# Designed miniproteins, single chains, continued (4), part 30

Each design is a single chain, and the fold is of that chain. pLDDT is the mean over its residues in the fold that is shown.

## One batch from the design tools (miniprotein)

Design m13016
Fold by ESMFold2-Fast:
Structure m13016 (fold): chain A 104 residues (1-104)
Amino acid sequence: MTPVERAERRLAEAPKMTIDELLASLEQLYAEIDRLIKEGKVEEAWRVLRIASDLLAFAVDKLEADPNATPEQRARLRELIARLSELAKKVFDKLKEKNPDFEV
C-alpha cells in the first residue's frame, strides 16, 4: 500500500474514528510527509499533505462537538495544526524549487 493509499484509507475511516485515533493518524501521516520530503518525493508528499489537511478538519470538528474533550486533546490538536502549517511550508518551498511558477 502506497503512502497516498494509506492516507486515503485513514480519511475514509475518519467519521468512525475517536479523537485519539484521529490525532494518532495525523501524527503518522505527518511522519510519512517528512520522510517523503527527505526522499525527494515532493509531489507525493503534497498529495499526502492535502489528505492530512482534510483529516485535520475532521479532528477539529469532532473535538469541537465533544463536550468531554480533554485539555490534553485540545493541546495536542493545536500542536498538530501548527505542525501542518510548518510541513505545508516545507512542501511548498520544495515544489517551488522544482517549478518556480507553482503558486501556493
Scores: mean pLDDT 83

Design m13017
Fold by ESMFold2-Fast:
Structure m13017 (fold): chain A 72 residues (1-72)
Amino acid sequence: MADAAVGEVLAILDAQDRRVALRTGQRMSDAIEAGDGQGVIDAAEEGAREAGASPEQRERILAAAQRVADTL
């Protein structure tokens, strides 16, 4: 299950902006329910951009989102 990978994305985002983390979590959940792997990646990428994540944080966020997408 992708729970640990989702948690990793949200923990990194929450450290920057909690509102962005909550919004991203909802969007990722909706994409997972739809079986939309690209939607999971797009939601995480948008969240990283909105939160002002560093390049290193963005890499970690996108890697975790890809692991979620790979389970769908």
Scores: mean pLDDT 83

Design m13018
Fold by ESMFold2-Fast:
Formats: sequence, structure tokens, C-alpha cells
Structure m13018 (fold): chain A 78 residues (1-78)
Amino acid sequence: MLLTEEEIEEGYERAVKKLKERGIDVSKLSAEEAMSILYDLHYEKYKSSELTEEEAIEMVGLYEKLKGVKPESEFELD
């Protein structure tokens, strides 16, 4: 699946909104914890272990934003 920065941003905003509606503050969670909670919310809604493309974008957007918009590979091998 090819994701643009706009899709990542939109996915993140949707994920944060879903978590906030449950009283969950994403700023206090690790990326892994936030993703786990978001997946549980998806399962409750759809009763399916399979993520839709929209839910997958929400998961990726949440992860990328909690890790920062820039990739972790900011360090050059000198």
C-alpha cells in the first residue's frame, strides 16, 4: 500500500479522534500502545481481525506521527 504524507496525516487525525472519543490521550502512549488500542477499537466496530485500507492508513498514520514525521534514519554512517 502506497501512502502519501497527506494520507498519513489524515489517518493520524482519524486515529487520534477515535482514541480521544474513548478518553485516551495519545501523547501519554507509546506508538505500540496506541496502535494496540486503535486495533481493539477496530475489532469492536467491525468484529473482524482484518483491517480495511482506511483502518490500515489510520494505524500507519498514528505510528508515523508518534515516531515523528521524519524517518529515524537521520544519522549517516561516517
Scores: mean pLDDT 68

Design m13019
Fold by ESMFold2-Fast:
Structure m13019 (fold): chain A 66 residues (1-66)
Amino acid sequence: VDWEKVKKLLAEAQQLVKDALASPDPKEAAQLYLQAADKALEISKLTGSQELEADAEKLREIAKKL
């Protein structure tokens, strides 16, 4: 497993979620949540984590409701 890539993607996903929570624009927040979900799914594929796959789906559902 490429742990340096996983660490970078995890940091990027966490920052995107923080930016989404801080955004006053629901459309911008939705886009940031979708980007975070894509990063979580990429980490899931690299690590085999079903937890991160489930987290990615939750982030997509949050984006759909915005």
Scores: mean pLDDT 83

Design m13020
Fold by ESMFold2-Fast:
Structure m13020 (fold): chain A 61 residues (1-61)
Amino acid sequence: MQVVTLEQARIAVKNLSKEQLDALAARAPDPELQERFREAYEKGDIEKTAELLAEILNAQA
């Protein structure tokens, strides 16, 4: 499995829909991590959303 970089996560956050991002976040084993991702996205914090997305995707690798 490939490690997701922060740069790839930023591209995903900018280009994927809210529904697609929620589907990716829902695959995280930790519900607290899913909630932090949702909060960052709702606040418009692209950097924090990308960091959390990379963490979620790499936790599954």
Scores: mean pLDDT 76

Design m13021
Fold by ESMFold2-Fast:
Structure m13021 (fold): chain A 76 residues (1-76)
Amino acid sequence: SPQFEAELDVGALLLAAAVFIVTAKKYGGSIEDLEKAVRYAEEALRLAREHNLPESVIKGAEDFLKEAKELLEKAK
């Protein structure tokens, strides 16, 4: 179903964002990698809202997006 495909896509995007965020917090992130984390989290949030995914998934995407943006701002 389109919703199930969206759940998989959102999961993959959030995992990618999480890897960049965790790496940046431990080792310092490149601006390029943090911009990728922001884009992945933004796309995950868009898809989660579009397909009306569970509130926990939407909240997770919002939290990753906020953290990625904060890390990117500090890296600039």
Scores: mean pLDDT 86

Design m13022
Fold by ESMFold2-Fast:
Structure m13022 (fold): chain A 87 residues (1-87)
Amino acid sequence: MSKEEKIVELVRKAVEKVAPHLTPQQRQALEDALKEIEELAKKDPILGMFKAHLLVQELVRFAKEKDPETAKELEKIYKELVDIMKE
């Protein structure tokens, strides 16, 4: 699996973890954002990784206000994302 594919999978996991706390409109917006990141990762891997980083960081912040356990899971995903980006 490529570095870009690993990053996209981590973003997908993060979205799935927050999905139960989202409205249908927020869920659709995140699915659209994930699609954009997948598309960008194929055309511009650096920009794709940057957008993935920002999205997961925002999801961690959102989760901290909703459910501390979900926030811990997202922080683990965020750390893994950063470690992969440094490879």
Scores: mean pLDDT 81

Design m13023
Fold by ESMFold2-Fast:
Structure m13023 (fold): chain A 81 residues (1-81)
Amino acid sequence: RGQQYLDQRRYDDAIGQYRRDLRRSGYRDSRTLTNLGVAYVHQGRYEDARRYAQRSLSLDPDNVRARSVLRGAQNRIDSQR
């Protein structure tokens, strides 16, 4: 499962699993979108993390974890300016 890969710091495996889960859900699973954002943050891929966090929030605006991922990714992007 994707969460198990995150716990093991296997971010490529986590991303692969979550992307499969998203295709099966028609890209409409806010939890899986948030978990993709988390994995991309750990890889330093902040634009990807921001994109998935924004998608998660478009489905579930009250998702606290997705807001946290978006803020973290945005802060990292802004710090590169």
Scores: mean pLDDT 79

Design m13024
Fold by ESMFold2-Fast:
Structure m13024 (fold): chain A 59 residues (1-59)
Amino acid sequence: GVPPPEVPLSPEQKAVAQEIADKLNEIGDDIDAAIEAARAQGLKGEEVLKAIREGLKPG
């Protein structure tokens, strides 16, 4: 259910929420691409998660 609107979001707060959503979508696209690449290699479950962790590692 939707929580009761005790504090309605201002236009400014909605803009911030949209920016957060955009950033989460960018991260989601990167993760999805890594999953697809791992799946294309025939990896499953734990192997997919391992490949994602290694692909997202800095450096």
Scores: mean pLDDT 67

Design m13025
Fold by ESMFold2-Fast:
Structure m13025 (fold): chain A 95 residues (1-95)
Amino acid sequence: MKEEIEKRLEEIEKKVQKLGELAQQIQTASGEELEKLVEEVKKLSKEILEELDELIEKAREAGDEELARQLEEAKKRFEGQVEQILKKAEEIKKA
């Protein structure tokens, strides 16, 4: 059971790493490429948030309130990171 949650967290971590790579590409992108990267960020962010919500529910079902709380805090931090990436992309579009 804990092993299943660990495997899913590892998959989420790989997606977060890909999101970081997209954020780096956004810094040097322009025009259509920038718009494509923004849409990829939005898609991956949605997938990550959905998977985090599922893990939070699984942790609660297992009675692991501490893990559920840690995952909720991680979700909030992740949402903040995505917001910053999207704000940066908008600044680049205006420049």
Scores: mean pLDDT 82

Design m13026
Fold by ESMFold2-Fast:
Structure m13026 (fold): chain A 63 residues (1-63)
Amino acid sequence: MKNIIITGDEIESLIGKSDKEVEEILKKKAEEYKKKNGMSEDDVKSIEQGLKETWRKRQKALE
């Protein structure tokens, strides 16, 4: 799996956005990375899931 550079700070910048906005941002970023690097569908899915889970944990911790 290739790493997309999304830092914890970038994930925290997504806090306060709607679930829909965050999902769209993460999907767009993963798709752009796939297009540039020729990643498999599984790699893109894994990256998206990982980022979304990190965002969920941050969101819940800041309730």
Scores: mean pLDDT 69

Design m13027
Fold by ESMFold2-Fast:
Structure m13027 (fold): chain A 81 residues (1-81)
Amino acid sequence: MEELKERLRRLAEETIRVAQEAAESGNLEIEIEASLLVMAAAVALTHVDRFSEEELEEEIERMERLLERAKELLEEAKRLK
């Protein structure tokens, strides 16, 4: 259980970091989507201790997808500069 909570926290913190960097691109579309990813990751962090083991596994899978999207946005931001 605690290992899953730690993994979710780490993924969410990384998602916030990557998405915040993408939001600094100055591109409005990227900034909006990146801001939504930051919000989603922050909400997951506030509820980590409330999830069951099964819910944690589902949230980890969701967070991995959000992190991949955040990395895509950062790559797009770098290409547009």
Scores: mean pLDDT 85

Design m13028
Fold by ESMFold2-Fast:
Structure m13028 (fold): chain A 73 residues (1-73)
Amino acid sequence: GPLEKAIEAVREEARRRGGLVTAGEVSRAALKGGLSKEQATKVGQKAIELGEAAGTGALISEEQAIEALKEGA
């Protein structure tokens, strides 16, 4: 479904970037997977929260990006 496609898109992006992605990239992956604009925004917000909590700022791990997708969608 859309969530599984979004997760695949985020894994591919993380692989290309050495294991790290931005909240914006997670939101774009959500949209590419077929999640709504509202869901993609919520996912991006979750990704920002995870990056702030980890002290990494705008960058999060692949695992954190997948959690943002699961929690935000």
Scores: mean pLDDT 80

Design m13029
Fold by ESMFold2-Fast:
Structure m13029 (fold): chain A 81 residues (1-81)
Amino acid sequence: SALEAEVLAGLAGIALGVAKATEDPEARKASAELAVELAEEAIREAREALAEDPESEEAKLALEQAEELKKRAEEELEKAE
């Protein structure tokens, strides 16, 4: 659902924030990996919502936010590895 996508994207953002704030390389990697997983779940939920309602502004916004968060989280993960 769009709401589930929004919640998951929010959690991905928090995990990414933790990854960027930590000085421990192992903790940074773990938080970045979690951010990627949460963003992927958010993308899946947003796409499902758009399949049911293609004009959902909430689902479109959630998808855009989740895709951007996944990209940023993957960049952070690459730096951590």
Scores: mean pLDDT 84

Design m13030
Fold by ESMFold2-Fast:
Structure m13030 (fold): chain A 81 residues (1-81)
Amino acid sequence: SAREEALRAEIAEVEAEIARLLSQLTPEQRAELERWIEEIEPGVIARLRERAAQGDRLGAMEILLEALRELLAKAKELLAK
């Protein structure tokens, strides 16, 4: 569907930007990011699991995109320090 294609494109774009910013982080900033990911990851997995149980593939992709955008925002915050 057009919505699925749009979501895949947005996910790919955000993933590329995350990869770019991650290459700029110091080891200390990466360690802080990893601790933050460990805190939020269980909640994201639970939401993805709920959507999978409902057969809601688009909803699962939207949750993934939201999580990736939050990861990008956190990486930008750390890099600004």
Scores: mean pLDDT 87

Design m13031
Fold by ESMFold2-Fast:
Structure m13031 (fold): chain A 66 residues (1-66)
Amino acid sequence: ADVTIALAEIYLAIGNLDEEKGDFEGAKESYRKAIELLDTVADDPEAQRLRKIAEENLKKVEEKLK
């Protein structure tokens, strides 16, 4: 198992929980951390898939913070 991908999945889960609580700043931080981790393994197809999900969620949260 790739520990980096597993950590990124944990940050995505934390971001989702923060969104449910209405903590959009916390969600944004967690999604950014997931993207940073996934960028270190950018050649992995699973990392590319998760990064797209993280970017879509980050964009949605950033729009709510405007």
Scores: mean pLDDT 83

Design m13032
Fold by ESMFold2-Fast:
Order: C-alpha cells, then sequence, then structure tokens
Structure m13032 (fold): chain A 78 residues (1-78)
C-alpha cells in the first residue's frame, strides 16, 4: 500500500545519507517497485522517480541512480 511505498523510499534515502551528503531531485512516487544494492551486495526495494545521488562513506564514494521511471535503482562505488 501507500504506507509501504513511503517506508521503502525512506529506507533508500537513509542508505544514501549513510554514504554521505546526498542531493536528489523530485519526490519518489509511482506504481513501480525498484531494487537497489550497496557495494557489499545488500539491497532494498524503493519507489522513486528519475534521481541521482552521490555520497561518501569510509572514503568510498557511492552513486545511486534510478532507472525505468523508478522500476530500478542502482547503488555503485565510484
Amino acid sequence: GEEAKRLATRAGQGAMQSAGRVVAQGQPSGSGTGSYRDATGRGSAVNARDARAVGTADGQRYRVSVRDGGAEAVVEPL
């Protein structure tokens, strides 16, 4: 439901924040479900529009990008 989508989005944003300072445009929304994984292979489901964020954790930079109108989100080390 709508509540579950908000919680998934919040979890994804929290993960981006733990990687450092994050700048993203737009509010996560839509009917699609996406998934992302961090540099250690751990993943989470998110709903988001087209957005990108870059953060730093433990000296490692990460990029988070949303694809296919929020159907997929990818977290990768830079």
Scores: mean pLDDT 45

Design m13033
Fold by ESMFold2-Fast:
Structure m13033 (fold): chain A 72 residues (1-72)
Amino acid sequence: LPEKVRRILRELARALGRSFSDVEKAARTNEFLSSLVLQLYLGAASVEEVVRRHRERLLAAIEEARTTTPAK
C-alpha cells in the first residue's frame, strides 16, 4: 500500500476504535468505505469530516467486512 493510504487507514482505525487490519479489509471489500478512502486519498475530504458524518455506517461496513467472503 502507498504510505498515504496506510496513514489514512491508520487514522480511520484510530478514530473508529478498530484495528488497522479490520479497516484495511473493509476498504478492499466494502464499496462505501473504498469510495471514502479514495476521496480521502485525492484530498476531496478529511478523515475527521468523514468520521463525523458517517461513523455508524463506517462501523457497520467494518463489521460486515469481517464476515465477507474473500474476493476472487
Scores: mean pLDDT 78

Design m13034
Fold by ESMFold2-Fast:
Structure m13034 (fold): chain A 69 residues (1-69)
Amino acid sequence: SLARLAAEKALEEIKNGGDAVQAARGFLSVARAEGNTEAADYAEKALKSAQEGNLDETIKWLEKAIEAA
């Protein structure tokens, strides 16, 4: 699904030293546009963790989002 691809892209961006907040927002936008409420919930948790500077937690939520999408 597009939500899964967006989550995978966000995870790659973060692992390559990109902006975690921006990456998580991009994924959240796609998950919401597709109406994937479970993926959107994980994306919101990833975004919150990214805003708090917790990269390990952000990665864990994105990995869960990939599994759920």
Scores: mean pLDDT 86

Design m13035
Fold by ESMFold2-Fast:
Structure m13035 (fold): chain A 86 residues (1-86)
Amino acid sequence: ALADLEAATQALVDAITKADPSLAAEARAAGQTLLDGARQGDRDRVLAGAGGLEAAIKRASEADPSYTEELRRAAAALGRAVGAVL
């Protein structure tokens, strides 16, 4: 469901922002690209947004490793939600 995807995307963006606030704008932009792609049925745009979030997760976990488990859980939830709409 799109609502589940929106919630999972926001949760991951929030987790990235907690780990590294300097990544907040990048994470929000990637999340928006993913959600716009899902709303339009554009698989390539969904994958581009997901890729941007994956890059932000790596940078966030490097900035603060204490958030690694929260980031992994949020990413797993997003992966399940993306799989349900693709």
Scores: mean pLDDT 86

Design m13036
Fold by ESMFold2-Fast:
Structure m13036 (fold): chain A 68 residues (1-68)
Amino acid sequence: SLYEKARQAAEEAERKARELGLPDDVIRAVSNAAYQGVLDGIGVPAETLARMAKLGVEDSAAVRAARA
């Protein structure tokens, strides 16, 4: 079923985000994005979603440093 595929995508994305050491709120966001992506017919790989989230966290730190 579509919901089973969405659940599996969410679990895989959560696992990848945890492996990258992302904060719990970011892990939750990545998991939710993977779930909703499957329901919306957007097939973004879990690895890509987790990597994009990691880049977002790193970019936020870089922007903060640049403003100092």
Scores: mean pLDDT 78

Design m13037
Fold by ESMFold2-Fast:
Structure m13037 (fold): chain A 80 residues (1-80)
Amino acid sequence: MSDEEKLEEFKKKLKEVLEEIEKSEDPLEVAKLAQEARLYGLEVYEQIKDEEIKEQLLKLMKESEEKFNKILEELKEKAS
């Protein structure tokens, strides 16, 4: 599998995780899904050799973490 294929696999997995998170009303489930996505991203990062693709992966991971944290905070506020 090429580095570009690994990045596309990660993007696909991230999209699926985001869809599950957006449908979830449970902050614990959202936190678990976010952690699974992070661990998967780190695993893919270790397998990528191309520096430009690594940069794209890191940017995507950072953007997804910001989105996950925002959703988690909104769910916690609604539960209050």
Scores: mean pLDDT 80

Design m13038
Fold by ESMFold2-Fast:
Structure m13038 (fold): chain A 85 residues (1-85)
Amino acid sequence: KAHFEKAVEAYKAGDLEAAREHLLAAAEEAAATLDAEAAEALRLMTEAMIAAHEGREEEAAEAAARALALPEAARQRADEAFAAT
């Protein structure tokens, strides 16, 4: 598995389609282990990363700001689950 690591590797290689696919797979796997609040944080963080990878800076900033409005504990749970994929 290691979908998050593969997403980072694909992005570094310039393969934005593969990076997107691996990020979505990592998010789906992580979301299954999370409560609704942490799953929403994960969704917003995933949107921000994909938008940033694709050069959509305004959309990336908006998604990141929405994620930051959620409780820190929920974001931490999302980060830990995402990294575990």
Scores: mean pLDDT 78

Design m13039
Fold by ESMFold2-Fast:
Structure m13039 (fold): chain A 59 residues (1-59)
Amino acid sequence: LLAAISAALIAQLGLSAATAAAIASAVLNGVPASSIAAKYSISAADLVAAIEAGLLAAI
């Protein structure tokens, strides 16, 4: 699951592997997407879309 979300973040948002893994971990620990988006200067809508794509790819 974490690997799938990280892969989607790298592919869709162009994030480094380290940043993608940190964001994926935060999402799985229940940190709100809006807080993550603000912290990393990413659009909340783009972040949510990438997370959803990663979750769908994991199944």
Scores: mean pLDDT 79

Design m13040
Fold by ESMFold2-Fast:
Structure m13040 (fold): chain A 80 residues (1-80)
Amino acid sequence: SAADLVAQVRELVQEMVRVTRQIKAERPEKTAEATKLFNEGVDLAQQAIDAIDAGDLATAQAHIAQMQQILEQLKQLLSS
């Protein structure tokens, strides 16, 4: 449902914030890369919400999948 997709976007943004803060604390040399990925993720979140509001749930799901990929890249920066 649209509500479920909104919840997924919210959860992904919260996790991106958490991981980015952790990178800044534990991997400060990666701060610029993390910030770039975070900004890309936030832009995708806005696009997903806009798609949900327009009733285009397929486009919203595609943007959510891209957000998940950004989150994985952030987790890799934290782990390296």
Scores: mean pLDDT 91

Design m13041
Fold by ESMFold2-Fast:
Structure m13041 (fold): chain A 61 residues (1-61)
Amino acid sequence: SPEEREIRWRLLRAYGYLQENPDKDWTVREVADLAGLSNGTFSRRFKELFGRSVREFLDEL
């Protein structure tokens, strides 16, 4: 659906931004805000797309 494509695009942009800015102490809320999504939607969709939680990803950044 168009909505699913938009969410995926927002997640990919946020992911790229984190990779380009690894030195910041990111919170889940800040990254969700960058994606324009709620914390719950962002966290769920991030794990579905990338196979790991956003928290685990940030800890490896």
Scores: mean pLDDT 83

Design m13042
Fold by ESMFold2-Fast:
Parts: sequence; C-alpha cells; structure tokens
Structure m13042 (fold): chain A 90 residues (1-90)
Amino acid sequence: MEDIIKELREELKKLGFSDEEIDTVIAALRGDPEAILKFGEILDKLPPEKRQKVVDIIERARDYFQKNATLEEIEKLAKEHLERRKARLE
C-alpha cells in the first residue's frame, strides 16, 4: 500500500514533476480541496502526451486512494471529474 505511493512518486518524477507538484497530486487524490484545484492547474499546463501519462499513472493508484479517502472526498473527486468531462463535450 505504501508501495503504490512510492511508485506514483517515481513515475511522476520521471515525467519532470517537482516534489511539491507530486505532493499536490497525492493530496488531491486524498481529497484535499486546495490540492484538487492546484492539480487541475498542473494538468491544464501539461502537453497532451504528458497529461495522458499522468492519467494512466493515477488510474493505477486509484485503488489505494479509494481505500484511504473518506466517502465524501471520493464523491467530490468523482463529481469534479464528471463535470470536467461534460464541460469538454459541451
């Protein structure tokens, strides 16, 4: 379980993320509201190919974060994800 956090950190570091940006991603996946906003900004600044790699890395870690996040935090992340998808479809 700790290993999934370490794998996430190593993969993001290989993509050129700073330790602070990696901490923001992890905090956002744990449901921190401020980190969720910063994570969105980080994703928006990434080129499409790097953005896709970040999404793939996060998907591999999601089981760990789902088990360690509160239900409210999980619902908030799911709602934001769905709203962003709907906005992109117009």
Scores: mean pLDDT 67

Design m13043
Fold by ESMFold2-Fast:
Structure m13043 (fold): chain A 114 residues (1-114)
Amino acid sequence: ELFEKLYSEDPLERLKAAEEIAKRLENGDTSYLEEVVKIALELAKSTSLVDQDAAFILAEGLIKAGHYEEVEKIRDVYLDNIVTSKDPEVRARAFLMAGVLKRSIKEKKVIEDP
């Protein structure tokens, strides 16, 4: 099951599953959209760097598929981690990922609404 692999104890299995889901979203597969958003929000709330990386990959797929509102919700979770996390590594990663997602949304919107 593809979604079960997002919670695998093997970090490579997790990231591979996130990449596969992102590609399906890019190809117009909306059958998993609601579930992907729920999982991405859950993973973004995690203090695990692997969970945050998986959430970021899912968010990039959502941007490429045009689902910007959902990505803004994921970005807000990363911004909360900057304030609430005691781990400096988690805070630094959250800051970088939130910034990248904000830039990607702006760039994509400009292409669609020139």
Scores: mean pLDDT 76

Design m13044
Fold by ESMFold2-Fast:
Structure m13044 (fold): chain A 91 residues (1-91)
Amino acid sequence: SSAIEEQLRKKKEELEKEGIRETLKILVEAGLISEEEAERYFENIVNGKVSEEEDAKLSEKVSQLSEEAKKRIEEIQKEAEEKYKAYVEEL
């Protein structure tokens, strides 16, 4: 039903926003971006307004992270996927 599809969409958006926020927090903690830059990136990403230039800059910053920080980002992505799968299975 359309109602289930909307619930799945909202849950996916919620988990994606949480993952983005946590990833940006890691970049701030690493000193690669400021808190103000993180807030701007978050707003642009969640509103689908990320430019190709901003996306490239963010990817470059992520590549500069330590292996431990990169693993944390991978774990955030995996946890978001697992939470979404669990939500779908419980419907």
Scores: mean pLDDT 83

Design m13045
Fold by ESMFold2-Fast:
Structure m13045 (fold): chain A 97 residues (1-97)
Amino acid sequence: MYQLVVTIRIVGSEEEIKKIFEMAKELALSLAKQYGVDVKVEVEIRKDERAPGGLYEGVITITLTGKSRQDVVDAAEALIKALEPYIESVEVKEIEL
């Protein structure tokens, strides 16, 4: 089996980050169903203590697992492309199971 861990960092207001989390979760579930892969979504929000006034950091960790490496890769690429306007940084880690 193949696994990709996609870690997406976003920066914004607490309300904006929460909306992006909801959108990312719905999108990840939809794409996982489309490509026939399993998905796990974890989200973390923290205040950016170094930023002046009201900015938060959001981290979305999306774990995609499948029998086909191509399906897992295609799902991850589609997810990243759809979220691209909101992404401050993205990291992708491949794990062979």
Scores: mean pLDDT 82

Design m13046
Fold by ESMFold2-Fast:
Structure m13046 (fold): chain A 89 residues (1-89)
Amino acid sequence: MIPKDLLDKMMDSGSKLVSSSTNYVVSKKLGDKDAQVKSLEAMKKSLAEVYQLDAEIYGLLGDEEKKKRAEQSGKETVEELDKEIEKAK
């Protein structure tokens, strides 16, 4: 069974991801490099939290295959965002 607090954390992390993504798009249009780096770092943190919570939920459901996919997707997404952050500097 999935705890409600775990689902609430997923919703909170998703909301933060939307906010940081919006800030990234705005900063990119304004040419604000510092704001772009800051928003990408916020996106990286929020995405890492979303994938970690997804993996925990699948683990509780006994779905080891989806848990491993969430862990792998999280790692790959974080690595890709690290490259974008370095490019934005």
Scores: mean pLDDT 82

Design m13047
Fold by ESMFold2-Fast:
Structure m13047 (fold): chain A 71 residues (1-71)
Amino acid sequence: MDELLEEIREILRKGGASEEEIEEIIKALQNGDFEKAEKLILRLYLQGKISVEQANEIGKLIRELEKLQKE
């Protein structure tokens, strides 16, 4: 779990997201609020703070995290 969250943080940080934006996304993921996390990531993409490739990689990590939380 922590490794997936750290990988998401690094991708967002490399894209130019602020630490506040990163922590908001991580808190949403930790709380199982995947809809909120996906909306926040979409906003970052629309603002040009992450690429489509970065958004896709984060999406894969979120799907993996969601499976782990449901078990």
Scores: mean pLDDT 81

Design m13048
Fold by ESMFold2-Fast:
Structure m13048 (fold): chain A 92 residues (1-92)
Amino acid sequence: SRRREVAERFIEDLEGLTELLRAGELTPEQVVRAAEQVVASARQLLSLGPLEPELQRRLAEALRRLAEVLRERGAPEELVEELLRLAEELLR
């Protein structure tokens, strides 16, 4: 259940970050740092073991939406691709 709580909070954080990025309030440096932090956090969360199917789907959708906006805001393509790869793996 700790894992569920961490996953739900992470999804909420991703949704909030997506809204903030769409507002265009972040500098290019902040966009890069945000992308790096999300990739690291996603990898760490997934290293803790499998999530329930509902959470996997929600996380995949959140990561995909965030990746799309990060790309539009100039985040490094390698980081965007990593997020999309993680989302794809969650939907398998």
Scores: mean pLDDT 83

Design m13049
Fold by ESMFold2-Fast:
Structure m13049 (fold): chain A 65 residues (1-65)
Amino acid sequence: SELEELAKKLVEYTKEKGLKPINLEEAKALLQTTGWDLERAIEVIEKEEKLRKEAEEKGLKYTYK
């Protein structure tokens, strides 16, 4: 399915960029919330990664929503 292909691309993107790994089901869920917009899903992941790094620098604990 198109959703599964987009989800696989999203998972591979996180691996390629060294971001926190997500599984296929998490990728599908994120894509459903972005209306199957891969670029928006990537933006969400990159924003969460940035917030996680900023939290680490400030000594704060960060959790995914």
Scores: mean pLDDT 76

Design m13050
Fold by ESMFold2-Fast:
Structure m13050 (fold): chain A 100 residues (1-100)
Amino acid sequence: ATERQRAELIKEYNKELEELRKIGKEAIEDPSKMPEFASRLKVFVSEIITAERAGVISRETATELFKKIDDMLAEMMGNRENAAQAEKIRQDLEAIKKEL
């Protein structure tokens, strides 16, 4: 990929992170939305892993994106009623990373 293509992809990833934050906040208020949030987050993580393995983005960029995801999940775990669901999502994502 060109530097321009990488920059555009990183912009798309940051936009998806902001959408995920919005959906995550909605899932905190309405736990019935948590499966949709989890599904979309798993797709996003798989896309990041695929892009890094294909050499489209650097390992450093992938690590920064994963840190932002971890920070978002930690904010969700700060609410005790959502802590168990956020931890399950975190474990599911680690399983996906290990299998890919």
Scores: mean pLDDT 77

